# Designed miniproteins, single chains: the designs that were tried, part 65

Each design is a single chain, and the fold is of that chain. pLDDT is the mean over its residues in the fold that is shown.

## One batch from the design tools (miniprotein)

Design m2253
Fold by ESMFold2-Fast:
Structure m2253 (fold): chain A 85 residues (1-85)
Amino acid sequence: MEAEKEKILKMIVEGTALITFGELLSQYTNSPLAQPLIDKGKEIIKEAFELAKKNGVKLSEEEIKEAIELGRKLGLELAREWGLQ
């Protein structure tokens, strides 16, 4: 049960990181990769919540918020590695 919850939270982190990186890529460049990254991130987050519902995994608002904040941080770090300032 703990392993499933951790997997779902990691999916929210990954999805948020992709959305954040894609949004920054769109803001600082005209890259056609921006929209696919945002769309994939949104899809992963949707799948995470659907998986939580199917498996009866309860996520607190605090856990969701922390996962989103970590995802945003990782997306910003990735953008910095790509030279997006």
Scores: mean pLDDT 85

Design m2254
Fold by ESMFold2-Fast:
Structure m2254 (fold): chain A 65 residues (1-65)
Amino acid sequence: DREKKKKQAEEFKKKVDDAIKKAQDSLAQTKKTDPSLAPLAEQSMKDLIDALQKKADQFIKEAEE
């Protein structure tokens, strides 16, 4: 069912966007509270964001065919 797959992909992307926003907010707080942890948090965040965005884009593309 293409329509269901598309809705699932869109919901997944919304969840990914929400997760990324929360992660970015956490990183911003870490930079303000303890700058010494910022480089480690930034690296982990970059990897997470890249993986989530790539997966969301692929899922949407596949659902749209």
Scores: mean pLDDT 76

Design m2255
Fold by ESMFold2-Fast:
Structure m2255 (fold): chain A 85 residues (1-85)
Amino acid sequence: SAKEKILKDIEELAKRYKMYELAEKAKEAIENKDLEAVRRYIEALLRPAGEEAKPVMGEEEAERGVRNSAEAAVKALENDDLVVE
């Protein structure tokens, strides 16, 4: 499911950047279906990767990538909830 993929992606980001507490908060937000908190925590988890990307693709593209990835995760979780029947 989309939820399982997102949870795996969160764990991999946490391992790469040692952001385990932030990953746990993101998982709790997913369980509580707090999509605004999910967006915020996923953006925060993606921020180090966005910073690494800035010298290569520019600041605006890197920032847009972080926002788009967080939005895609939120939409995938919304769609998962609609398919639970």
Scores: mean pLDDT 78

Design m2256
Fold by ESMFold2-Fast:
Structure m2256 (fold): chain A 100 residues (1-100)
Amino acid sequence: SEREKILEELEKIIKELGELAKKEKDPQIRRLLSQMAKLIYAAAQLLSERASVEEQREFLERVKEIAKRAKEAAENKDLEGLKESLEELQRLYSELVQRL
């Protein structure tokens, strides 16, 4: 189903961020990547219970963009860029909680 495909893509992003965190030697970057993965996981759980397919897709597309920037920031050791990515993800999660 479309819902299953969206959840599978979110799970892949969570896994990718988690694996980057495991390989990261900088403790701040590792912590931020781990926090992002956990936050996406929490959001995915809320979406599975309450959101329409359209809302789930919109969330996935925004998460893809945030995760891409976070991965680039981590590869460049850009701590501030990674913090900005986490803050954007936190805002997205807050919006989700308020709507559901």
Scores: mean pLDDT 86

Design m2257
Fold by ESMFold2-Fast:
Structure m2257 (fold): chain A 57 residues (1-57)
Amino acid sequence: SDADLARALAALRQFADGRPLSRARATPIIEYLAKELDLPPSVLTELARREGLLEPE
């Protein structure tokens, strides 16, 4: 739901703490949030990427 996506985004921003997350840091966080919110990990990965929360490859 939109509320779950907003909650996931808020949590991702909190873990990022003003700096983009490396892939190694992002993977366990996304997996945790996906399980907690019952969302596909791919959806959260795309959300984090679009919001500039992932380091460029």
Scores: mean pLDDT 81

Design m2258
Fold by ESMFold2-Fast:
Parts: sequence; C-alpha cells; structure tokens
Structure m2258 (fold): chain A 118 residues (1-118)
Amino acid sequence: MEAEEKKKKEEEELKEAKELVEKYILSTLSKAYTYLTNPSSLSPEEQAELKKLIEELEEFEKKLEEEGVPLEEGEEEVIRYLVEKVVGKEKVEEAVKKVKEALKKLREEAERLRAEAE
C-alpha cells in the first residue's frame, strides 16, 4: 500500500510531542500561580509534586553541566528548544521568559517547603 497510514502516524507523533510540551508548560505555570496565590493551602501531595518537579529540573541541569554549559544558561536553552516547538519562532522569547519566571517561583516555594520539612 501507499504510505498514507505512515504519513498519518508521523503527523500524530508530532502532534503528541507538541501536546506533551504544552502540557508541561501549562502545568508548570498553573502550579506556580496556585502556589503564589494560595501557599498556605498546599497539600502534602502538592508538596511532593513540587519536589519531584524540582528533581526533574535538577537532572536536566546536571546533564547540561556535563556538556559544559552553565546551569542557568543551559536551562534557558532547553526551555527555548521545547517552547519553540509549541508556540513557534515569533512567540518563543515571551513564552521562554514566562516559563523561566514560573520555574523560579516554583523553586522558591520548594526551597521554603524543604526548609520547613527538614
């Protein structure tokens, strides 16, 4: 048969990758806003999710450090790469900035929760 089904699979894989990246960005922003507006309402489950998110970011930073890229700059490169796939080139700068701000707020909150728990 002609590769019509194969072409459709490639389009579905691309769409799935876009949805995954967008879900990650939206989840990160949503959690940052929730923690910013209602920090005292954080459940133990939300605290565990926050710690897990920080651990995953820490693993990415470690991988970039091994490549000789500064941690802070390496994070921006990864975010830019992922965001460009979702929002397109023209909107990438603004979206990268928003994601970095949300991640910074999540780290601040995680640090406070970690200090409280330890």
Scores: mean pLDDT 57

Design m2259
Fold by ESMFold2-Fast:
Structure m2259 (fold): chain A 77 residues (1-77)
Amino acid sequence: SEVKALAEKRLEEVLELMKTELGMSDETLETYREALRNPSDELQERFLRLLEEEGITEEQLKELEEKLKKKIEEEKA
């Protein structure tokens, strides 16, 4: 249960950063959440399409991962 709680907390942190840093819409965020919980080709294709529509690139996602790591480090400090 602790592992599940930690995974959910990390997912919410990722979604928050996607919303605040990338301006990702609630629709795209929910699609990402669903794609992680119930992976399917259709959901993954939908998520990628929504990213393109919002102008979010793979490079921006990688930058977001770096920001998340920094946020975790700052919260630990």
Scores: mean pLDDT 74

Design m2260
Fold by ESMFold2-Fast:
Structure m2260 (fold): chain A 78 residues (1-78)
Amino acid sequence: MIEEILEKLKEAKKLAEEAGDKETAKVVEESIKMLEEDPSEEVLTVVKDALLGAAKISKDEKVKEALLEAAKLVEEKL
């Protein structure tokens, strides 16, 4: 459900902000905005790719885990 994805993204954003990872926090914020505007398959695919990319470059393990969990929820909706 979109609500579960949004909750997980909000958690990931908070963790990224706490870790000082402003770039990841921005990616997550943009992902939240995109999904709130249009939860289409195209947007879900873009969000999934963005979250996986952010997880790959993130230095913080908790941020990585939250991003991967969010990406998994997005994939389940596709």
Scores: mean pLDDT 83

Design m2261
Fold by ESMFold2-Fast:
Structure m2261 (fold): chain A 89 residues (1-89)
Amino acid sequence: DRERRRVFGETMVGISTILSKEGKISPELFKKIKRQLLELGRRAGRLQSAEDLIESIRRQTEEGEMSPEAVKKIEELIETARRRLEELE
């Protein structure tokens, strides 16, 4: 569905923007985000796009601690996307 793809696309753009500004991510946070993005990608029918974003994150970020504010923003984007996708069931 086009609406599911739009929700997922908006979420990917938001996460990519935050990660580009931070330039770093902890291994623990990366594992958590990877799991959540793959879940959202499967629900939206965009698993390949989720895998592409995960690979982009791995290549563009260094190991390090992201600011707590940035972590919270990413978590809020993922939670909002999950809720929006559930409403489209």
Scores: mean pLDDT 83

Design m2262
Fold by ESMFold2-Fast:
Structure m2262 (fold): chain A 64 residues (1-64)
Amino acid sequence: SLDELIKELEERGIEYAKGLGELLGAEGEASAEVEQVGDKLVITARQGEAVLRTVSDVSLLLSP
């Protein structure tokens, strides 16, 4: 379901935020949020001053 995908994307986003934070020397909390905007999922991952935003099509994530 979409809710399950959002949860997985948030978890993976936190992992990616930690990796980017380590690479950039950023300190602080790692977080990720996923927001649905129309037919797209907007993923924001952050740790300290390191921020990554990506956009994924819902249809591509739910394709069989």
Scores: mean pLDDT 72

Design m2263
Fold by ESMFold2-Fast:
Structure m2263 (fold): chain A 65 residues (1-65)
Amino acid sequence: MNIIQRFEAGYEAAKEEAAKLEPELQGRVLSVAYFAAAKSAANGGTPKQVREAAREAARREAERL
């Protein structure tokens, strides 16, 4: 499975979590979630692990707002 497919999964997960928030908060949450997803993908994470990393990062960032 290639790295592009893993990054695609992470990006979609980050967008889904950010879209649940008010527009003014979406940029910050998207950035944090995408970074977590990219790190998971770079470390060889499966698409499921990449999505879970994005969701967890988005959840934690949203709780701080």
Scores: mean pLDDT 74

Design m2264
Fold by ESMFold2-Fast:
Structure m2264 (fold): chain A 65 residues (1-65)
Amino acid sequence: MALKEVSGKLRIMALALEVGADRVRVEGNRIVVTLKGVSPEDAAALRAELAEIEKEVPSLSIEVE
């Protein structure tokens, strides 16, 4: 459902903002999060949360760099 994809994108953006991600790029259902200056601990926590979102919304593609 389109609503689930929109909700997933908003959760990804909120999580990226919470950890202080440098950039978030959204291209349709592909989301790229850039973690410049984020600690390895916060980066690992974010990756775990994003993996759960991908399982719940498999139409979304999430890349972390």
Scores: mean pLDDT 80

Design m2265
Fold by ESMFold2-Fast:
Structure m2265 (fold): chain A 100 residues (1-100)
Amino acid sequence: LSPAVAEALELLAEAAGLIGEMAEEVKESNPEAAELLGEALGLIGRAKAAAEAGDYAAAIRALDEAIELVKKAGELSGKKEKVEKAIELLERAKAALAAA
C-alpha cells in the first residue's frame, strides 16, 4: 500500500471505532440514530475494501455517503463532539485517498 492509502486505512479504523461506540451508546435511546450509524459502518467497510483494491473513487463515494449518515445520526442523538471527530477522521481519510 502507498503511505497515503495506509494513512487512510488507519483513519477509517479510528472513525469506525468512534461510530461503533456511538451506535452502542444510542441504540436504546435513539434506535434510528443507531441504525444510521450501523449503515455508516457498512459504508466504511465498503470504502476500506475499495481502497485496498485500488478503487479510490469508489472508496471516496462510500465515505461521502457515510459522512452524511453520521451527520444525520448526530442531529438525532445530540452526540456533537463524537460526530465532529468522526467526520474529521472520515474527511482526512478522503483527502489521503484523493492524494493516492
Scores: mean pLDDT 88

Design m2266
Fold by ESMFold2-Fast:
Structure m2266 (fold): chain A 90 residues (1-90)
Amino acid sequence: MEKEMAELLEEERKLMERMGELLKRAEEAGRLDAVKAFRERVAAAQEAARPAAEAALAAGDRERLLAVARELLEAAERAAEELEKELERA
């Protein structure tokens, strides 16, 4: 659990750095449409995960909470990939 959580947090840190650079590039390129689409994708993923995260927290289910965190990380990774593709398409 703790080792898996530490690995997840490190993956999250690296993803957040990558997302920050992509968002900066999008804004500098005037691609506010891409920034909006990215934010909407992340918000939708967080909203979809909310009931499972709340249930896991209420139950003290650390394994389920870790699984929800992993699903959110994967969703954010996909959103970042789509943003990067939009920036490459010009």
Scores: mean pLDDT 82

Design m2267
Fold by ESMFold2-Fast:
Structure m2267 (fold): chain A 73 residues (1-73)
Amino acid sequence: MIEEKKEAIEKAIKDIDTVINELFDKLSEEEKKQVVKQAEAFLEKAKKFEDIPELKELIEELKKKVEELKSLL
């Protein structure tokens, strides 16, 4: 439950980091916008759990990764 949400957020952070470092320069403009949109949608869902102390730090890290991804547009 909480552990499953933690793993999902950690995976999202790793996936975004991989996109930033390995894939972003190879994506079309449309694909870049889709990836950003998906990352923002996941972040909004994750924010619903920001009151859980175990997830707060991970959600803050996810926010930073989404901002970094958006800065590449």
Scores: mean pLDDT 81

Design m2268
Fold by ESMFold2-Fast:
Structure m2268 (fold): chain A 104 residues (1-104)
Amino acid sequence: MKEEKEELKKKYKLSDEEIEELEELAKKVGASLLTVYKALEYMEKNILPLMKEKRAKNPKISKEERLKFLDEIKEKIKNDKSLSEEVKETAIKILELEKEEIEA
């Protein structure tokens, strides 16, 4: 939707390249651009620090341990009452794509 692109550019100061990346991800997860942006913002603030901590404690983490950690993150997202259901579903789908990449 054209209005979502303008909001992301004006309000959130995203570049055309960042918006193109969001559009590609939105098509894969079946969500709006704004919903994908909100899911990624949540993950950057709440999930990325947890991932950095786990990597620092075990730099040679196994494939199985990586998959288990992603499942733990999915459960945390499901139980987060501050997020709308749409943003939760979108964030979980993004983690499922990460899980598929690890399994490949």
Scores: mean pLDDT 77

Design m2269
Fold by ESMFold2-Fast:
Structure m2269 (fold): chain A 89 residues (1-89)
Amino acid sequence: MQAKIQQKIKEVQALIKELQQRAAELKPVDPSLAAQLETDVKAAQDFIKKSQQLMKQGDYDNALMTVNMAKMMLVGSLVVAERLKERLA
């Protein structure tokens, strides 16, 4: 279980990096949207910290749920960023 949660944390961290790149690309065109994406990155990082804390407490079910929520949020944010990038192109 712990190894599976750690693997999902790595996946979420990769999505955070991708969203940070999208925010940087959008900043000169839409700084307000870039700031919103940066806020989503911070929220995802907070979810990772919560998941790690839950793992230390032995609460693997809630830790896995928390990481999955972070992943779903970041995937949604990336879809929004990509659609706006296509619209601005």
Scores: mean pLDDT 82

Design m2270
Fold by ESMFold2-Fast:
Structure m2270 (fold): chain A 68 residues (1-68)
Amino acid sequence: MPSKEELLAEFEALVAELLAATTDPALRASIERYRAEAVAQMRRSSVEEAARLLGHHRALFRHLLAEL
């Protein structure tokens, strides 16, 4: 099982990749707000819950990258 630090680092890497692909300022601002809320939720969650949340975030970001 990955540590919470590893899960958060992977999430931050996914956010950086999404932001690098995004040119719309409004969408960038929305992604930054989403990042703040997601990080806070993952920090409050168990390691198992944080891993599950990361899976959902990864799926969402993959979808957003395909739409960009």
Scores: mean pLDDT 82

Design m2271
Fold by ESMFold2-Fast:
Structure m2271 (fold): chain A 78 residues (1-78)
Amino acid sequence: SAMEEELRELEREAKEKYEEALKNMDPEEQEKFALELQIEGTERAIRLLEERWEELSEEEREDLERARRRIEEVRARL
């Protein structure tokens, strides 16, 4: 679906930015930057799913819950 394509693009962008950062940052800055990118990507994914909540399949709703857990886990590391 178009939404699945957008979610894959968000994940790709996050990974790409992280890999670029690895070359220019110290390890502590890299870890923080990676966590910040994960939070941003996950928040965008959650927003896409929430806008379509009433139209979401059970699987898509599970993905939303997984994304929320992901944000909580990432923030816990900060």
Scores: mean pLDDT 75

Design m2272
Fold by ESMFold2-Fast:
Structure m2272 (fold): chain A 83 residues (1-83)
Amino acid sequence: SAEEAGKEAVEAVKRASEAKTAESQTGHALRAIGSAMDINLLGGSEEVQKEAIENLKKAAEESKNEIARLAALGAAEAIEKGL
């Protein structure tokens, strides 16, 4: 579901934040962006989109590395732009 896709995007950002290598961080970052794009593909409501954006922005603030932070912000932007 679109709600599950939003939760998966946030979880992927958290995994990128906890990952210790740039390769692992990038892998999780790409999954986060893909899952965020799935929200629109699956017809996510405005409520689901807003919740995912808010959670991704919070995850960006809490991110321990730049790759995770940029992934969270990019994922939020993808949802906001309907990508």
Scores: mean pLDDT 87

Design m2273
Fold by ESMFold2-Fast:
Structure m2273 (fold): chain A 88 residues (1-88)
Amino acid sequence: DAARQLVLQRALQRLDASSLPPEDQARILAFVAAEQERVRAIQPRIAELLEGGKEGEEKAKELKAEIQRELEARWAELEAELRARLAA
């Protein structure tokens, strides 16, 4: 969770989000809210895996890495759209 928030925070800094129109700022906030809900939904599955001992811990790390890759892919798509607007 914290690592995902740091990636998103750094991406927002690179975009100079304060210079974006209010509608695009709202899109970033909606993205963050949607990602927080996705993390909340997956948390019970991660907890269940961690109860499986060493193998469960490895599977939980793999699942977290997959979720991180999916978040980064979704953010990259949104970032590309926002950058296109900033360049216009």
Scores: mean pLDDT 75

Design m2274
Fold by ESMFold2-Fast:
Structure m2274 (fold): chain A 77 residues (1-77)
Amino acid sequence: SKDEALNELLRMLRERGYFSDGLISKSLAKELVDELVKKGLISKEQGEEVKKQIDSLKSDYITGGEFLSIVRRVLDK
């Protein structure tokens, strides 16, 4: 479910020390998206859309909060 996917992403971010305000490289963020797909928490199509949104950002880094917001927005569609 959406809540399970968001809770698992938040858990992964906290365990790695990224939190809401920690900086994550785009490449690492995409790897975490692939992990959510592998765990069956989001579909392959949803994972592709999240990666597309990450690639559209001007910075090479994103915050954990921005990452969570992108995932939530994609899952709300």
Scores: mean pLDDT 81

Design m2275
Fold by ESMFold2-Fast:
Structure m2275 (fold): chain A 70 residues (1-70)
Amino acid sequence: MSEEEIKEIGKKLAERTGISEEQAEAVVQFVLESDGVFTPEDVKALAERLGISEEKAIKGLAVAQELLSE
């Protein structure tokens, strides 16, 4: 997937979740690198890295998977 496609999906994710576009791009990239498979420890590490709650990280990952399946 191109960097431009990641940016476009990141924008949509940011709009739906209220996180920044940069945080949203990181979530999209994480889903792509993990092929949609991640552990609770991965979610916690992602939340800490982005400075968001685990609830927001879980929601972001779910929305990112939905957008990537479109």
Scores: mean pLDDT 80

Design m2276
Fold by ESMFold2-Fast:
Structure m2276 (fold): chain A 82 residues (1-82)
Amino acid sequence: EEEERRLRIERFLQKLIENPDPSLTVEQLAAELGLTPEEFEKEFERVTGLSFDELMAIIKEVVENGEPISDLVKKINEALKK
């Protein structure tokens, strides 16, 4: 239930770090988890401490600037600490 959703969100976050795709929508990801977009955003923020918009902004910045995946990991880890 909640633990399973937490694990799915954590696996999703790891997969995004490995294969960053700035074109992913909250609607697509919510559907994968069986949630509405609103439910997904609330659960994502609850589990990670980051809003989905904040995560996608980091991914977009790294991908658009041609930065290495290590910079993406660093920025996400820094955001997760706040």
Scores: mean pLDDT 73

Design m2277
Fold by ESMFold2-Fast:
Structure m2277 (fold): chain A 56 residues (1-56)
Amino acid sequence: SREELKERIYRTLRASHSTASDETLEREATAATDALLAGRDYRGERRLPHVPGKVE
């Protein structure tokens, strides 16, 4: 389902980008899930957008 796919993507991003904010990861996961469900292959064409001041 959409929620399950989003949760998987979120978990993967969180594990790889522990210093990024939860909100940033949530937005990225949502965008990727929506793209896939719209028939687009969003394999992370690129990393998370540039976030100045990224901290733990």
Scores: mean pLDDT 64

Design m2278
Fold by ESMFold2-Fast:
Structure m2278 (fold): chain A 87 residues (1-87)
Amino acid sequence: SAEKEALIQRLEKAIADAERVASLMDAETRARMEELIAQMRELLAKAKAATTPEELQAVEAEFQKVGAEMERLFREHVLRNPRLSIP
């Protein structure tokens, strides 16, 4: 479905963006980001396997939670390194 395809594309973009940002982080922050990236990869696999609207909704809810944690971690990194921009 278009909704499933859109969710997969959003997850793939979030993973790619997080991987680029993680490469610029210190070891401790990078390790935390890599844990969140692993969770996103699990969600991507679930999204690809999903066959019902309920399964897609569950993935979307988890994506929102993990995405919020990634954003908080990124904000902490940027606040400490104000010259860093999203590549």
Scores: mean pLDDT 83

Design m2279
Fold by ESMFold2-Fast:
Structure m2279 (fold): chain A 59 residues (1-59)
Amino acid sequence: SAQQQANIRRLIVDAVLRLYTYDEIKQRAAELGLTPAQLQDVLRRIASFLQVSVSDLKA
């Protein structure tokens, strides 16, 4: 939905600007009602922006 896309964009921005840990990203995604596939999309987009791997975010 448009609302979920807005939530995803906001979570990515907050994660980058506030230096969220993986656990914080996971918690915020759950609070927003994101599916596992949407959480994986968020993690990939954050990792791409920071030029790291998704595994690095989960470390």
Scores: mean pLDDT 83

Design m2280
Fold by ESMFold2-Fast:
Structure m2280 (fold): chain A 69 residues (1-69)
Amino acid sequence: SSVEQQRRQLVLQATKEMFRMMADTQDRILAIRQQLGDSAEAQRQIDEIIAEHNRQVQAMLAQLNQQLA
């Protein structure tokens, strides 16, 4: 059905966006490590980036669930 097709497209698009966000987060972490090495400052910034990533993933999953309802 068209509804099932729309649901599949929403899930596929969300999946692609998740992979994009993962790649962006990995690049940001790599950049911090290149600039600041293994310093305490690097670890703080990496922890903040990971926390931001987790919030973005949670928000996207919440939006997807609302769109599928």
Scores: mean pLDDT 88

Design m2281
Fold by ESMFold2-Fast:
Structure m2281 (fold): chain A 60 residues (1-60)
Amino acid sequence: SQVEALLSAFPPGTESYSDEEIEALAAGDRSGKVHTSVTLQALRDADEATRRRLAELLTA
């Protein structure tokens, strides 16, 4: 799946995000309110659970 391919591109980090922060970030990226570089930085810095959730929302 696209999610698995995206997750394999970056090793998991140590940062934890709330579900609300993850959903707000993904929604902001889709609407153009949040720059894609911010979303990509979160994917690189986030722990495995957070980055998987964010990747799923971004590829939906």
Scores: mean pLDDT 72

Design m2282
Fold by ESMFold2-Fast:
Structure m2282 (fold): chain A 84 residues (1-84)
Amino acid sequence: SVEELLRELERAAREALEAAREYAELKANFKKEDVPRITGLALRAIGELFHARLLIEKLGDAPIPEEALRNMEEAARLLGASLE
């Protein structure tokens, strides 16, 4: 259902943002012992962003919540800004 896909999208976008935020925080205060956690957070954020993108494609012509799009954009920004 559209409602189920929208709930999954909102969850995926939120989880991507949560992981990306923690990733950015750890990278800003970099410690070598945090490398596995930093790597895992980056992979989780990327995975959830990919999942969210697939959900948007599956939703087709359904209206996409602006909050989900904002969360995805911020997660991508945090990943990109942090990797540079």
Scores: mean pLDDT 86

Design m2283
Fold by ESMFold2-Fast:
Structure m2283 (fold): chain A 92 residues (1-92)
Amino acid sequence: KIKEKLKPGEVALVNLEDGKIKIFKASDTEGIKEFIRNSPSRVKIYMLTEENEIHETYIDRDMIDALEGGEAKPEVIEFLRAESLKRLEEER
């Protein structure tokens, strides 16, 4: 379903409660954090691999609560940076 909406180097974020989908470049960590912050529930992330395979993971709202409390949890940023780097290296 999401494969047809994704390009290499992009990620799709899905709010599990309402099914709201938004596509970001994997390098757009600020946009991704904003989407998670504004989502009322758990967010699912999809990434398209070179094999046309969807990799998925979950981000809980608690990660954003830590950012709002003045203590940043960099897991989202580091995960997305790592996945972007893997994509660039595999494209070689």
Scores: mean pLDDT 59

Design m2284
Fold by ESMFold2-Fast:
Structure m2284 (fold): chain A 95 residues (1-95)
Amino acid sequence: SSEVEEIVEEAEKELLRLYNETSRRLNDPSLSLEERERVRAETRARMEEIIKRTLEKLKEAGAPEEEIKKVEEKFRQAFETFDAEMERLIAEAAA
């Protein structure tokens, strides 16, 4: 349905904006290791909130359970991929 597609597209755009914002923040060479770890923690919390809100909106829109599960899996994979990227960037900055 168009409503379900719009909910997913808006969430993908929000996650992309967060990715770009966080990548820019982590590219600041003046950040301490503690500050970099704080950026990662804040970004993880914001990603969790985006995923949670998106799944709630999909349920409210009447999306089938199987479709909701696929969206959750897709967003969880994106979360894990970006979290690993943040860990790599922080480790490289500490070396």
Scores: mean pLDDT 87

Design m2285
Fold by ESMFold2-Fast:
Structure m2285 (fold): chain A 99 residues (1-99)
Amino acid sequence: MLEELREWAEREGKEREALARGYLRLAAEAEARGDRVAAAVAYLLAAYADPALREEGLPRAARALGIPVAVLEEMLRASPDSAALLERVEELVASRAPE
């Protein structure tokens, strides 16, 4: 699942609109599998590709990841591309492994 998000992030140089729609589709697929974290990551990447999605997407991603919205906003502003953003989120998720 996150591997698919990484592949889409690596294609970010193609089309921003296509990337945003791709991330939203991946979010829906992750939700269908019960993977709320992958869905949240996909929403975050969609918001990165299309700023219009930030107002709705960031609170959902923040809640699912268990971090403040302000932290996600900072990550979006500080990340040079969606691949770098994905790496930061993957590190965050890994650090929260329960066992």
Scores: mean pLDDT 70

Design m2286
Fold by ESMFold2-Fast:
Structure m2286 (fold): chain A 112 residues (1-112)
Amino acid sequence: SPLEEARRIIDAVIAQLETLPLGPEVVESLYAAVLHIIKLLDDPEEAARVLIEFFERVIQVLKKKNAPKEVIDIVEEGLQKLREALANGASKEEIVRIVRETFEKLIEVLKK
């Protein structure tokens, strides 16, 4: 099912984030995975819920890895925007916009 495939993608990407050094390449892989999950899930509400759980797991891994505060803050801002999007019945287009903005900020910070 699409939901089971989305969960497998999340587990694989979280494992990658746990084992690899934090850098632009890992973040690009996360971004590609998130866009794939959005395409798999037809319902915007289900997509938002799955991405909220994913961002919560990403934040926990980043904290365990002692990631820079700037990196954690960007993901937490993205998580807050996804929660607001879910509460307001946002479209898939708005969810994609939130995700794009979050990952573009992450890549920019990690290029330093």
Scores: mean pLDDT 87

Design m2287
Fold by ESMFold2-Fast:
Structure m2287 (fold): chain A 81 residues (1-81)
Amino acid sequence: MKPKTIEEIIKEAIQKAIEYLKNGDYRTALLILQSILDMFGPFIKKQEVIDKIKKAIEAVRNGDPETAIKYLEEALKILDK
């Protein structure tokens, strides 16, 4: 059992998604982002974080990984409080 908070797990997953986007692996990035929403969405206290992840998913689907990375970086800043 990990002693990490849910926020810490979500941050790690978002950082991995950014890494995959930078490497051109958009499919893996989408799977990670969708998994965050499906598994941890109900546990994310700030709606703004969920909204940023959803916008990032939309940007990747539209072929705009740079905008997706920007939204994910914004989500990370919100999670840092």
Scores: mean pLDDT 81

